# Ledger of designs, part 5: designed miniproteins, single chains, continued (5)

Each design is a single chain, and the fold is of that chain. pLDDT is the mean over its residues in the fold that is shown.

## One batch from the design tools (miniprotein)

Design m16139
Fold by ESMFold2-Fast:
Structure m16139 (fold): chain A 96 residues (1-96)
Amino acid sequence: SIQQDVIGLVNTVINVSKILNDKDTEQFSKSILDSVKKNGVTSSSVQTAIGFGRQVLNKVDPSVSNDVSQSQDTQSPSQSVRFSKSKVDNVYKKLV
């Protein structure tokens, strides 16, 4: 459901922000997650989750944000950037 997808999106953005050491995005994402969990999921939370997903993806690899297609698992699992990208891509695909 869209509610589960939004919660998953925000959680993924928080986790990726921690990996990237992006305190600002992490703080904003936590605030949104708390609001969503307390007051329920709204249309605005979906838009915000998409925006954060895009922003985080741009920080991980700007070239990926410009690609139309994305393949699943092709690289070494030890690569932290690839791990972060995979989580953001999963989030993106659920809403596009």
Scores: mean pLDDT 59

Design m16140
Fold by ESMFold2-Fast:
Structure m16140 (fold): chain A 79 residues (1-79)
Amino acid sequence: MADEAVEELRKMGHEELATAVSAILTQLEDVLKDDPERAEEVIREMAEEVMRLVKEGKPEEALEAAERRLEEVKAEVEA
């Protein structure tokens, strides 16, 4: 699902957003490496939110949402 979202973003011409989201996905997998079930769920929810915002014409908000998800997860793991 997440890889499909990144590919869809590239097809829509959002190359920079696709690259940023791909990097965030890699960081989420690393941060949640000890909890792969949670990683799968968080990645799914983030991909759905990003695609929804992009389809609404809000690519900047999509990037902010993805970055926010990563920071929230990092805060939960570190605290």
Scores: mean pLDDT 80

Design m16141
Fold by ESMFold2-Fast:
Structure m16141 (fold): chain A 85 residues (1-85)
Amino acid sequence: MTGYQIMLDNLRLIIQGLKDENIPAKLEIEVSEPDENGYVKVTITLTYVDENGNEITVVFSVNVPVSDVDKVLKDAEDLKKELEE
């Protein structure tokens, strides 16, 4: 729970900053198959081009319980909408 929330809050801050500066960004989400303990690995990749023309890729990865996957997917969809507004 704590690791996922910290990751989500950090992603929201980065996305808000990119949106405020009108910087185009791409967000990709990958969810692994569940492990033997009922956890899935969620990987979120954020890609954008900085002011110097360099492609920046930020990768976040966290393990969440399978029971939280629907919430994670909803949060990811909300982040994509934030980038598109």
Scores: mean pLDDT 77

Design m16142
Fold by ESMFold2-Fast:
Structure m16142 (fold): chain A 65 residues (1-65)
Amino acid sequence: SGSGPASEEQKEQVRAEIPAAVAELRARGLDARIDDGRIIVEHPDPEEQELAAKQAEMVGRVMAE
């Protein structure tokens, strides 16, 4: 059963780390939140926010390749 070839252990590890990472970011004074299991950080400059999102996407792509 299940739909993906993903490592469940890896998913559980990441899931467990997400709340702690968000709490860390908020403790630093950043506007961070969890949306659909993802970490989202608000930035006052939309261009800086876009660059951060692009960097995260590239990292995800490299890990997938």
Scores: mean pLDDT 59

Design m16143
Fold by ESMFold2-Fast:
Structure m16143 (fold): chain A 98 residues (1-98)
Amino acid sequence: PRKEVDPELERELRELLERLKEIYKKLAPKEENVVRTAAIALLLAGAEFSIEQGDAESALTDLAAAADLLAEVAEELGDEELAREAREIRERARELAA
């Protein structure tokens, strides 16, 4: 690891990542826009890599971006509960970045 991250922050980052991965698993099979699906997958992979490197700033940026795109997909599919969960994750990532 290149940087040290507060253990509580790292735990929260991993929890947000796992929640977004679960939302992705539910929405990706229903999404026809394969470019958007691929972009979300890359953002989630980037967040995971950044967490492993101790780069909380990059991890929070990627998690917020992935959450925003997942909320958009969920809203377009009419899944209001998943859209709400994704927006909550985005707001939490934003708060942690401040």
Scores: mean pLDDT 85

Design m16144
Fold by ESMFold2-Fast:
Structure m16144 (fold): chain A 94 residues (1-94)
Amino acid sequence: DELVERIKELLKELGKLTEEIVKALEEQKEELDEAQLKLALVELLDELKRVSEEDLELKLEGLDAVLEKAKELGKKEMVEKIEKKKKEVEELKK
């Protein structure tokens, strides 16, 4: 189904945006839970590369957590791009 393929491509694009957030975390070198957050983001990136229809909703929930952290880092432009791609994925599922 072409909708499935389009959703997978959008999730790959979200993975690239998430990777930029990981880089921002490394550059800012903020402590606290930074190491755990980076690990979670790396795991999310790997999952996004191998998306399945059955766990799409779970992956989108993971992206919401990443978006909240990106907002805390002041990366509003990246947050907006990720939110846009996420909404495109949600719209294709309707």
Scores: mean pLDDT 60

Design m16145
Fold by ESMFold2-Fast:
Structure m16145 (fold): chain A 90 residues (1-90)
Amino acid sequence: MIEELEKYFKELFDEVRKKSPEAGEALEQAVRDAEKAIKENPENIDEVLQKAGARALKESEKFGEVGDLARAAFQYALRILREKAKKELE
């Protein structure tokens, strides 16, 4: 259910921003980049999401424990983007 995923994303995103505004900004940018990549490559959504996830794992390393929270939030964002894409194909 997209609503539940959005709730979990928001809760984690708010915590990331509270602990590190820089990590929150990086997370927000990563979500925007993933959304743009999906719009540019709608036929290759699975590949786009895999690459976005791998990049987020690498980028989160510089934020330590806050990076772990940002990565968890980003995984919910990727799931939201995937579910929205599936709904467009119905």
Scores: mean pLDDT 79

Design m16146
Fold by ESMFold2-Fast:
Structure m16146 (fold): chain A 59 residues (1-59)
Amino acid sequence: MMDLLREAVRATIEDARLLGLDVAQLLRDLAVQMGVSRETVARLAEREGASREDVERLL
């Protein structure tokens, strides 16, 4: 589970940056889709290189 979630978080950040989309909003949507808390996604996003501002906007 955690490995798949980490991969999804990484892919979401990469795709958002490539397409010029809102990283925080896409990660929030991912949390809902995966049935996990925003806090869990925020911790993984921080580890995968998301900005502090994006992590704060996610929460």
Scores: mean pLDDT 81

Design m16147
Fold by ESMFold2-Fast:
Structure m16147 (fold): chain A 96 residues (1-96)
Amino acid sequence: MNRQAVVKFNEALNLAKVGNYDLAAEVLEELLSTYPESSFNEIVNGNTYHIEITPEKIKITNLTTKEEKEFPTGNEESRKNAVKEIAIFLKLTKKK
């Protein structure tokens, strides 16, 4: 497990959780440029997720439910959308 990739991923998610999607996307860009091929497990709200990072996408699998989703990251707009959708998938954001 790449510990620095885990730290940067959680930094981006915490920014997305509070609605700072622009800064979250910038942190995600730094993560993707510095650690372009990383995989690790994270526990979020009692669920264990497998996160796989590649330069073009992030794939997240809920290891308990087997739900899987891919988030494109190949451009700035995709990265901004990815941080929003990942936060929703991990149940970090509340419905308005």
Scores: mean pLDDT 79

Design m16148
Fold by ESMFold2-Fast:
Structure m16148 (fold): chain A 72 residues (1-72)
Amino acid sequence: MVQEALDYARWMGVTDEQIQTLVSITDQSQLDQQLSTFSPPAQNALLHLLAQLGNPYAQQQVQQILQQDDSF
C-alpha cells in the first residue's frame, strides 16, 4: 500500500527529503509545481503515495488515472 508507493518513488531516484517536502505541502499550486520537476514515472509514483497519505489533490489526480486504467 503506502510502503509500495514509497519504495517505487525511491527506486525512481526520489530522495526521502523530497518526499518529506512534498508530504508537507498543503498548497495545490506549490505541490503541482514541485511535482512538475520530476519525471512522469516519478510524478505518478508520488501522486499515488500522496493520495494514500490523504492529500485531496493527489487523490483527485489518481482517480483520473484509475478511470483510464479501468479498461485493464
Scores: mean pLDDT 73

Design m16149
Fold by ESMFold2-Fast:
Structure m16149 (fold): chain A 103 residues (1-103)
Amino acid sequence: SAIEEIKELAEELEVPKLAEKGLATYDPETALEKLKEYKERLPPEVAEVLEWLREEARRRGVSLEELLERLLEEARREAEEFGNPSIVEEAELLVRKIRRLLE
C-alpha cells in the first residue's frame, strides 16, 4: 500500500517527520509522490554527507538529531575556548541545512 511504501521510504531516507507531515496534509498517494520528489532533489554530495552522519550516529548508538545537538555543543565549547564565534556560526548553518533536508 502507499502507506507502507511511505514508511519504508521514510525509514530509508530517515525523514519520519516529513512523512508524518505529508500524511497529515495529503492523501497517502500524494504524500508518497512528494516523498519520492524529495529523494530525487537531493544532490549526490549532500546525500553522501548525510549518509556519513547517519552511520556515525548508528556507531555511537544515538539518533541523528542527538548527534547534531552534540556537534553544536562541541562547536559552542570550541568557540568559547578560541574566542571565535565563527565556529558556532558555521556549525549552526550546517545543522540548519541538515534539519531542513529532514523536514
Scores: mean pLDDT 70

Design m16150
Fold by ESMFold2-Fast:
Structure m16150 (fold): chain A 100 residues (1-100)
Amino acid sequence: SLEEAKERAIKILEETIAEIEALKAASTDEKTKEQADALIETLKKVTEEIKKVKSIEELAQLIKDLIDLLEDVKPKLSPELAAVVSKFVERLRELLKEIE
């Protein structure tokens, strides 16, 4: 169902935000902290957009757009953030296969 798919997407985003927040707290690198903050802000905005979607097609497109954005920024990230983003993209791709 759309409701179940949205709940799953939000859970994946919330767990990823928590992982990035923990990484930011543990980091001594200012650039990594800045990149973590930018990612957290982006993922919080996407979480709010997911709450507003009205169809599986709209949810799938939003997830695809997020994957594209993450793949584009990943090479520019610190190795620790890139690893978190890679895992996040894999979780999003699995969700996408299940809802399409």
Scores: mean pLDDT 90

Design m16151
Fold by ESMFold2-Fast:
Structure m16151 (fold): chain A 69 residues (1-69)
Amino acid sequence: MVDLTQVVQVANGVPGVDFDAAAAELEKARTTPAYAALSPEQQAHVDAMIAAKDDPAAFREAVRAFFGL
Protein backbone atom coordinates (compact mmCIF):
# COMPACT_ATOMS: atom_id res chain seq x y z
CA MET A 1 0.00 0.00 0.00
CA VAL A 2 1.23 3.52 -0.81
CA ASP A 3 1.47 5.59 2.39
CA LEU A 4 0.36 9.16 1.65
CA THR A 5 -0.62 10.13 5.22
CA GLN A 6 1.34 13.41 5.24
CA VAL A 7 0.18 14.32 1.69
CA VAL A 8 -3.48 13.76 2.70
CA GLN A 9 -2.94 15.94 5.79
CA VAL A 10 -1.55 18.73 3.55
CA ALA A 11 -4.61 18.37 1.26
CA ASN A 12 -6.93 18.72 4.29
CA GLY A 13 -5.12 21.81 5.59
CA VAL A 14 -3.88 20.16 8.79
CA PRO A 15 -1.46 22.54 10.62
CA GLY A 16 2.11 21.48 11.45
CA VAL A 17 2.45 18.94 8.63
CA ASP A 18 6.06 18.07 7.73
CA PHE A 19 6.29 19.03 4.05
CA ASP A 20 9.66 17.25 3.70
CA ALA A 21 7.99 14.02 4.91
CA ALA A 22 5.06 14.61 2.52
CA ALA A 23 7.49 15.11 -0.40
CA ALA A 24 9.38 11.95 0.64
CA GLU A 25 6.08 9.99 0.58
CA LEU A 26 5.45 11.24 -2.99
CA GLU A 27 9.02 10.41 -4.12
CA LYS A 28 8.61 6.89 -2.66
CA ALA A 29 5.18 6.55 -4.33
CA ARG A 30 6.77 7.35 -7.75
CA THR A 31 8.85 4.12 -7.41
CA THR A 32 5.72 1.94 -6.90
CA PRO A 33 3.48 0.11 -9.44
CA ALA A 34 0.62 2.31 -8.17
CA TYR A 35 2.31 5.39 -9.68
CA ALA A 36 2.86 3.56 -13.01
CA ALA A 37 -0.90 2.79 -13.06
CA LEU A 38 -1.83 6.52 -12.85
CA SER A 39 -2.85 8.44 -15.99
CA PRO A 40 -0.21 10.76 -17.55
CA GLU A 41 -2.19 13.74 -16.19
CA GLN A 42 -2.15 12.30 -12.64
CA GLN A 43 1.59 11.54 -12.94
CA ALA A 44 2.15 15.18 -14.02
CA HIS A 45 0.30 16.36 -10.88
CA VAL A 46 2.52 14.17 -8.66
CA ASP A 47 5.64 15.52 -10.41
CA ALA A 48 4.34 19.09 -9.90
CA MET A 49 3.83 18.43 -6.16
CA ILE A 50 7.40 17.14 -5.79
CA ALA A 51 8.75 20.15 -7.75
CA ALA A 52 6.85 22.55 -5.43
CA LYS A 53 8.08 20.96 -2.15
CA ASP A 54 10.27 23.97 -1.20
CA ASP A 55 7.27 26.38 -1.44
CA PRO A 56 4.61 25.43 1.15
CA ALA A 57 1.84 27.45 -0.57
CA ALA A 58 2.59 26.02 -4.03
CA PHE A 59 2.93 22.51 -2.55
CA ARG A 60 -0.50 22.78 -0.88
CA GLU A 61 -2.09 24.06 -4.13
CA ALA A 62 -0.55 21.20 -6.15
CA VAL A 63 -1.74 18.59 -3.60
CA ARG A 64 -5.27 20.05 -3.57
CA ALA A 65 -5.35 20.11 -7.41
CA PHE A 66 -4.39 16.41 -7.52
CA PHE A 67 -7.29 15.51 -5.17
CA GLY A 68 -9.72 17.81 -7.03
CA LEU A 69 -10.20 20.16 -4.06
Scores: mean pLDDT 74

Design m16152
Fold by ESMFold2-Fast:
Structure m16152 (fold): chain A 69 residues (1-69)
Amino acid sequence: MEKLKKFAEKLKEADKDGDGKITHEELEKIARESGFSDEEIEELLKADKDGDGKMTFLEALRAAKKVLS
């Protein structure tokens, strides 16, 4: 629960585009800073349905919820 809140806050800070898109590089950094394990980060990145190395804020947040639940 606490990890998810930190993750959401970091996501908002990282993406200055305002459209809520975050790269896999940023997602890995944010997840690690939020206390995610390597397994949790792996699951998070697998949620990128487009496979283009970017996820929306909502996609990343939903993936984090599943991983942390």
Scores: mean pLDDT 73

Design m16153
Fold by ESMFold2-Fast:
Structure m16153 (fold): chain A 78 residues (1-78)
Amino acid sequence: MLARPPVGPTSAEARALLDARIAAVNARTAALDAQFAAARSDDIIRQQMAAGVEMLVLAVARSLGVDAETVRELLAKA
């Protein structure tokens, strides 16, 4: 029989579904915020790694007797 709610959920069922959807959206928003935080962390790490590589290259150049100013100019161009 079509006496069952074929027109969609009752108001109580609609509220339960809406609450579930709101909870799911909130969870997804929290996950997205975590992804943004992780992406920003990766960018900072990449910048720190680049600075570390520069210092390492300068240290190696110094140990090899290469002019550090020349190495720094080349790094600035890259």
Scores: mean pLDDT 70

Design m16154
Fold by ESMFold2-Fast:
Structure m16154 (fold): chain A 71 residues (1-71)
Amino acid sequence: MVLEVTAPDGTVRRFEADSLTTVETYLVFEFGMSMERARELAEQIMALKKGESLTFTSEGTGGEVTITVLS
């Protein structure tokens, strides 16, 4: 699936997620998330349908992050 990530600073990034582990690793690396939190969010993200979004608070910056499923 292709995910679009809008960071708290307004930076927009897209990446292809082939697995739960890919999403989990991205959340840990980019947002300084705990493994437990990253796993919970990765499971929620992987359950989203095309055009759906999930918003969460970045643990590193305290701002809102939005992830949208593009395909």
Scores: mean pLDDT 79

Design m16155
Fold by ESMFold2-Fast:
Structure m16155 (fold): chain A 95 residues (1-95)
Amino acid sequence: KEELEALRKELEEAIRAGDEAKILAVIEQILELLKKLEPNVEEVLSDPEVVEILNEIERLLEEIVRNSTDPRARKLALEVLVEIGIMYLKYAVLK
């Protein structure tokens, strides 16, 4: 939870700074964290604060997909959005 919030803040700051290398690095860290959390998706997504942080991350990733000039950043942001979508679908089916 705290790690996810820290990555959200870091991503927002990287976008504000226009630091494409930092944006890529932070998105990769978010993807790795989400993959580690996926086996416990029921526990993770039952926390409303985690859901709110993920909603904020989704908004930032959508911004990158629409506005980034780096095709690698856009592709990676789409991959993370897909992973978040899969987690939500798994949670809905398992619950």
Scores: mean pLDDT 80

Design m16156
Fold by ESMFold2-Fast:
Parts: structure tokens; sequence; C-alpha cells
Structure m16156 (fold): chain A 68 residues (1-68)
């Protein structure tokens, strides 16, 4: 659980950086990473966090599409 929380904070920081840089490809890759993290949280039994992370991934994909 602690490793998942650390990874979530790292990905959130990277998402802010990618948005500021208008890095469309980076935003798509971060969306994939958030989806992978959501699967790990779901396997750990935290479905609420998994759903939230999947919604974040969808937001990043949509933002990437608008920047491309």
Amino acid sequence: MEELKKREKELEQKAVEAVQARDSEGLRQLGDEFDKLAEEYAKAGDDETAERLRRMAQTLYRLADRLA
C-alpha cells in the first residue's frame, strides 16, 4: 500500500509537469500509468481509489487529444 501511495504522488507531479509543458505524448503515457496504478489498487481491494485513478487517466487522455 505505501508503494502505491508513493507512485500515485509521483504520477500526480508528472501530470502537472506534462500539462505545464503541453506535452501531449507525455499526457497519454501518464494516462496509461494511471490506468496501471488503478489496476494495482483494485487488486489491493481499494476499488474507490481505482475508480478515481481511471477517471484521472480519462481526463489526461482527453487533454492529450486536445493538445495534439
Scores: mean pLDDT 83

Design m16157
Fold by ESMFold2-Fast:
Structure m16157 (fold): chain A 58 residues (1-58)
Amino acid sequence: SHEESARTALALIKQGNEGVLALLEKDLGVDGAELRRLVDEGRDQEAFELILAAIKAA
């Protein structure tokens, strides 16, 4: 599901997988800098919603 994909992507980013962040930026047009800031600030729900919106728009 879109929700499962978004949760998996967020979990990988939180584990330090920069490749996943770069792919979301390049392939789905996610603002990678904003996504990183949300994760770094512990704003996991907002980070999840940002990823989910991009997946649904693709």
Scores: mean pLDDT 86

Design m16158
Fold by ESMFold2-Fast:
Structure m16158 (fold): chain A 61 residues (1-61)
Amino acid sequence: SPLEQAQRVLRLADHYEKEGNYELAAKAYREASELFRQVPGNQDLADEAEKRAKEAEEKAK
C-alpha cells in the first residue's frame, strides 16, 4: 500500500541521516512526504517528512 511504502522510505531516510548522507536522506524524505500525501488523513506525516527533507537539504550544503 502507499502507506506501507511511505513508512519504508521514511525508515531508509532515517538510516541515511544517521550515516551523515544528507543528500540521500533529503531525497528519501521528499519521496516519503509525497507518498504520505497520497493517503488521506496522513498530511501531518507528509508535512513532517517534508520538514526533515528541508533540514537534510540544509545540512547537505
Scores: mean pLDDT 86

Design m16159
Fold by ESMFold2-Fast:
Structure m16159 (fold): chain A 113 residues (1-113)
Amino acid sequence: SLEELFQEALEKIRNAKSIDDVLKIVEEFIDKVAEMLKTATPEEKERIFALLAQLIGEVIKYLKKHFSKEEVKEFIRRIGELARQKFKEIGDTELAEFVDRLERVLLAQIDAE
């Protein structure tokens, strides 16, 4: 289930040893989410948006505790680009636009801290 994928991703992130490990975990989650989106209803898409935002929030909290500001910003840019490309590829322009907005908000928040 989506909830199981989310919990698995969070557990893997808590045990990650590097930013590259976190990047791989988030990339795998995005790949699985993109596959689910091909058949998702509007209600399921809203749930996916909410869980994706929650996962990214938890990832950023973890990264801020263990890595430099510049490394966290670079991670946000890399994941944002990957997610936009993947979601556009499957034709989900709404989610691609959501990712773009989320990336801008997260980068602005990091710069304000």
Scores: mean pLDDT 80

Design m16160
Fold by ESMFold2-Fast:
Structure m16160 (fold): chain A 109 residues (1-109)
Amino acid sequence: EKKEELIKKIIELAQKLLKLGAKRIVKLLAYQLRIAANPNDEKAAEEFYKLVEEIDPHATLEELVKREGRKLGKEKELLELFEKIVEYASQLSLEDLEKVSEELLKLLE
């Protein structure tokens, strides 16, 4: 699949997450993708772990998504959107992951 199409699909799925009220999950995904692209990005790691601590410091990212989904009454929808974003992101290069991370953070402004 073309990388430009995958990036567009991830952004569209993230916009759906935002409409469901899952702003913190979009922010977690953005910083996780930045860390995946650059594991030594201390600022991205700091922002990611700060958000994890605000929700549950002992939870996996999937568990955090399930918890947020339950709180919003939309666990299944949130999890399906999250899993699809992860699937598409896994097909991208590190450079494209950095770009997607920047676009996701831009959606939150």
Scores: mean pLDDT 82

Design m16161
Fold by ESMFold2-Fast:
Structure m16161 (fold): chain A 99 residues (1-99)
Amino acid sequence: MEEKKLLEAEKGTDLEDFIKAVLEKIKPYAEKALKEKKKIGVLVEVSNASEEEKAQIEKLKEIAKATDFDMLVRVKVETEEKDGKEIVLKGTATLLIRK
């Protein structure tokens, strides 16, 4: 499979800002998948996210969730709570293309 790094969060980024950036980065690939009648999947792995952040993450799944895929966007986020905000410790979004 071909792997392409789409986005990496800087430590201390707000989780909401990171999720917004991920949505913007995957948008052109979702549009390409729709135009070419291909399936795009989104796999999201989150550590320590609150209920509200899980709801925002669920929005990424609306783009495409399939058991079989031609393209997979893997989003991995590790967060901690500071002063009522979820802060990203590590965050990456990677595009995987099935041969």
Scores: mean pLDDT 70

Design m16162
Fold by ESMFold2-Fast:
Formats: C-alpha cells, sequence, structure tokens
Structure m16162 (fold): chain A 73 residues (1-73)
C-alpha cells in the first residue's frame, strides 16, 4: 500500500541519517494510515533527530493516544 511504501522509505532514509527526509516519508505514511501508532512513533523519533522537538512531542502524544508505546528520546 502507499502507507507501507512511505513507511519503508522513511525507515531507509532514517537509517541513512537523512532525518528530514525520514520525517517527510513518515508524514506521508501517517496521512495514508492515520491509525498506525508505530508510524507516529517513528515520525516522532525522526522529528526529534531532525531538531523539531515540538513536532516530536505532538507525534509522540498521537502515538500514545492510538495505544502505542512512547518513542525513544
Amino acid sequence: SAADEAYRRGVELFSQGDYEGAVKAFEEAVKADPTNALAYQMLAVAARKAGDTEKAREWEQKAVELGGAPGSP
């Protein structure tokens, strides 16, 4: 699915250290599947690595609301 493709791309970019690219890809993943708590967790981690701590907190809260575990610092 488009959500799975965006998520896989986000993971790949994150592993390459492209945190800004990972944020964009994970944003596409959560837009395609807004119920995926894991995608919100990864988005929060990527946003924090990109230096956007405010967005990271928003995405962490969303992941918790969906029943996921909190993201890593």
Scores: mean pLDDT 80

Design m16163
Fold by ESMFold2-Fast:
Structure m16163 (fold): chain A 73 residues (1-73)
Amino acid sequence: VSKDEAEELIKRAKQSGKMADDLGETDAAKKSFEYVKKAEEALKKGNYEEAVKYAQKGEDIAGDAVARALRRS
């Protein structure tokens, strides 16, 4: 795992979290952003593997929320 990979996944997780929030999935967006914060903290400490792990969890939560919102529409 590289720093660039971790930064890219964090960026994607932030985008997905914003989309979930925009669709009214506020609780899922908040949880996703909490994982993004943990990923950013891990990245700052040089723990790229941990940063990727947390970013992926945030992305999964936000992505699931977006898919759920779209199915209700």
Scores: mean pLDDT 81

Design m16164
Fold by ESMFold2-Fast:
Structure m16164 (fold): chain A 78 residues (1-78)
Amino acid sequence: MAAEREKEREERIERLAEELIRDPELESRVLARLLRKYVAGEELSEEEQLEEEALRKAIERVLKEAVDKAIEENKLRK
């Protein structure tokens, strides 16, 4: 039971990360909300902790893609 919950949580994190990558506005809003709570010293709920992990994965992937695209753009633009 507990192991199944952890697997479901990991799957939710991955799905949310994909959603955040597809919607930069949603990503920005989630980031702003989480940062506001951190600055205020508020505790994150379990769902917000899941959002934090998903956002971290989304940012890492978006950053990699953005860097790769910028490099390729520079090659094409010359």
Scores: mean pLDDT 74

Design m16165
Fold by ESMFold2-Fast:
Structure m16165 (fold): chain A 61 residues (1-61)
Amino acid sequence: KEKVLEILKEVKNIKDKDELIEKAILLAVERKLSDEEAKLLTEAIKHAIKNGVEEAIKELE
């Protein structure tokens, strides 16, 4: 959970959705997220794309 929240905070200022997704995936691989953390990040990114990154962060907290 902590690694997922950290990645979301790092990509929060990226305005382009494709660039945000790319950066989040790179960070997930670099930080070696577990399968459970990767699923959490995927759901959080979907939520961020639909409702905004700040709402996704609040939902995870």
Scores: mean pLDDT 77

Design m16166
Fold by ESMFold2-Fast:
Structure m16166 (fold): chain A 81 residues (1-81)
Amino acid sequence: MKLLQELEKKRAEFQKEIEDRLSKTKAYAEQLIAEGNEEKAKKMLEEVTAEIDREIQALKSVQKAFETELSKLLKELEEMS
């Protein structure tokens, strides 16, 4: 099923994007802390964490939508048998 394969691919890409974002955010936050910009570091860490949480919830919603569509297609195929 093309939809299932596309969802799996998007999940793998999302995982890599999260890892890249966390790595870059950590490096930049450590730099800001070393420079004495602790407020900027805290705000950035909080914002990135909130964004990641929102993206994870959005991905779960997309998965459920795809699963629902696949279930409809399966039911139509069963009616033809």
Scores: mean pLDDT 76

Design m16167
Fold by ESMFold2-Fast:
Structure m16167 (fold): chain A 69 residues (1-69)
Amino acid sequence: SEAEAERAGKLVKEQLSKDPKDPIVQSLATMLVATSDPSVRQKAIDELMEAIEAGDAEKAGEIVKEAVK
């Protein structure tokens, strides 16, 4: 649901903002994105990895939100 997607995205954003190296949150975000639509899965994973490496917690949360909805 949209509400679940918003909560997942917000959680990832908040936790990565506090600790960008949190392995549990990084694993969760990657797993959620990896289970998204096959047609966009690879691009979404690549964009998530780039956002995490850049320290862009907001973009990482947005990518997770799109994957969950």
Scores: mean pLDDT 75

Design m16168
Fold by ESMFold2-Fast:
Structure m16168 (fold): chain A 89 residues (1-89)
Amino acid sequence: MKVEELKELMSKSAREAVRKAIEVLKEYGIEVTEEELASMTGAQIRELASKVPKEKQEEVREILLIGSIALGVLALEEAVEKTVEELKK
């Protein structure tokens, strides 16, 4: 299922997990940017999920959450890289 695919991708590459999450959300008619997904609150996740049929709302909430977490991981990786570059001076 799509959520399990995203979890597997996240263990291998947070970047691919973000890309897959955004593409899957588009299939449900939910268009979000990486910036929007990274700053999304739990309330916004719930509201976006309410736009899909009830039987898909839990899956969509999980996809939104996984994408948001993956973007957080990427932001931390970038912060570490910038710090390492500064220390090399």
Scores: mean pLDDT 78

Design m16169
Fold by ESMFold2-Fast:
Structure m16169 (fold): chain A 96 residues (1-96)
Amino acid sequence: KEEAEKAIEEAKELAKQAVDALNELAKVDPENKDYYLGMAKLIENAMRQAVDRANRLLEEGDVEKALEVAKSAKTMAQTLLDMAQRKLDEAKEKKE
């Protein structure tokens, strides 16, 4: 239970960081702004649904499924954060 709760919290934090990184990327790469902002909205919606599902599974006592949902959400958020961070680093490196 504690592992699942921690994974849910970590997934929420990573999703917030991914959204923040995409918003920064939209500022430094305005040509692709709509794409990044669209991805941020999709992440917010998907993460809300995943967190709600994981919490519901925990309340039902299905700790194993809750942990799997939370880990999947965390992996998705981390992948998107890594992508946004790489693009942000590239954009900053090519400026000046």
Scores: mean pLDDT 80

Design m16170
Fold by ESMFold2-Fast:
Structure m16170 (fold): chain A 86 residues (1-86)
Amino acid sequence: MVSAEEAQALAEAIAELTAARAREAAKRRPLSAEEVRRLAEEAARAAGAEPVGVEVRELAPGVYELTITVRVGGVEATATRVVRLE
């Protein structure tokens, strides 16, 4: 059984991993909001979570707000991160 605390920690870890991967990818090529969304979905699945929803909003050129909702077992959790790409 997955606790709400474990699901929340996993959602936050997935958002942080997505931000890190996006920063690495941005060093090679400009990244779009759609590419950031894809990275978030990939990170969630790799972590064994179901991506229930991913929202990516461009706040400024190269600055994205990522909101990811994941399901682990029967528990859903949402995490938000600001992703800054150089």
Scores: mean pLDDT 83

Design m16171
Fold by ESMFold2-Fast:
Structure m16171 (fold): chain A 73 residues (1-73)
Amino acid sequence: MEEELKRAYEEAKKIVEELLKKGVPLGEATMEAAYRLVKEGVDPGIALASASAAGADLQGFPKLAESIIKANV
């Protein structure tokens, strides 16, 4: 579970960062990352937690991102 969540987080961070660079709003970028992870076979709860943590980290709140990850292990 912890390893899956961390791998999903790294993938979500790449997706959210790409979408933010293209001008997609944070909320939409985060949801799109979650949907893509679910399509790749990631558990919906892990996908949403990972995407939310990635969004927080990319907004400059890495401690909040770490807290989201810890709350879902």
Scores: mean pLDDT 78

Design m16172
Fold by ESMFold2-Fast:
Structure m16172 (fold): chain A 75 residues (1-75)
Amino acid sequence: DEFKEQARELVEKELEERGLTVLKIEVKETSPDELIVEAVGRDETAVVYSRFDLKKVDGEVKIVSKEELRVPRLA
């Protein structure tokens, strides 16, 4: 599915540009034009749990909201 693939790539790129190693990514379809992408990333100091809401309007895919939980590492 092109929409799911594009959404995954957008989220992965966003996390990688922030210096996170992507450990897990899961795409959930909520409607034909709406997706939720849940991702787990890691950097030197923390594990980051992210949720992205994406929407497709006239073939354009956009991140419409983002939520994060950062869990510090003691190592």
Scores: mean pLDDT 80

Design m16173
Fold by ESMFold2-Fast:
Order: sequence, then structure tokens, then C-alpha cells
Structure m16173 (fold): chain A 57 residues (1-57)
Amino acid sequence: HMETLEELEKFAVELAKKYGIERGAMLAAQRGLDLGLSVEDVSRVVKRAIEKAKEEE
């Protein structure tokens, strides 16, 4: 379901704001994989979240 990917994206943005882009992206990717999402989906969502975090800071 896309709902889980949307939640991961929001969480990744939050982590990037708290721990920085590099650390936040790594933590979000680990969480996505732990949730059973594919590497492909996790990579796509995390990249999009980083773009949003850079815009908002």
C-alpha cells in the first residue's frame, strides 16, 4: 500500500531535520527495510524526502 510509503516519507523528512540529511536518510532507509518494503521503493521515497527536507530545512 502507498500509505506506508507516504508515512515513511514524512518520517524521513522529520529525521533529516533532526539528525541531518545523511544520518536521517540512513535511519529512514533502515526503517523502511525493517517494515518489509523493497529496496527500490525505500530508495525512491528517501530521495523524495531529502528533496523536501532541503526545501524546508
Scores: mean pLDDT 78

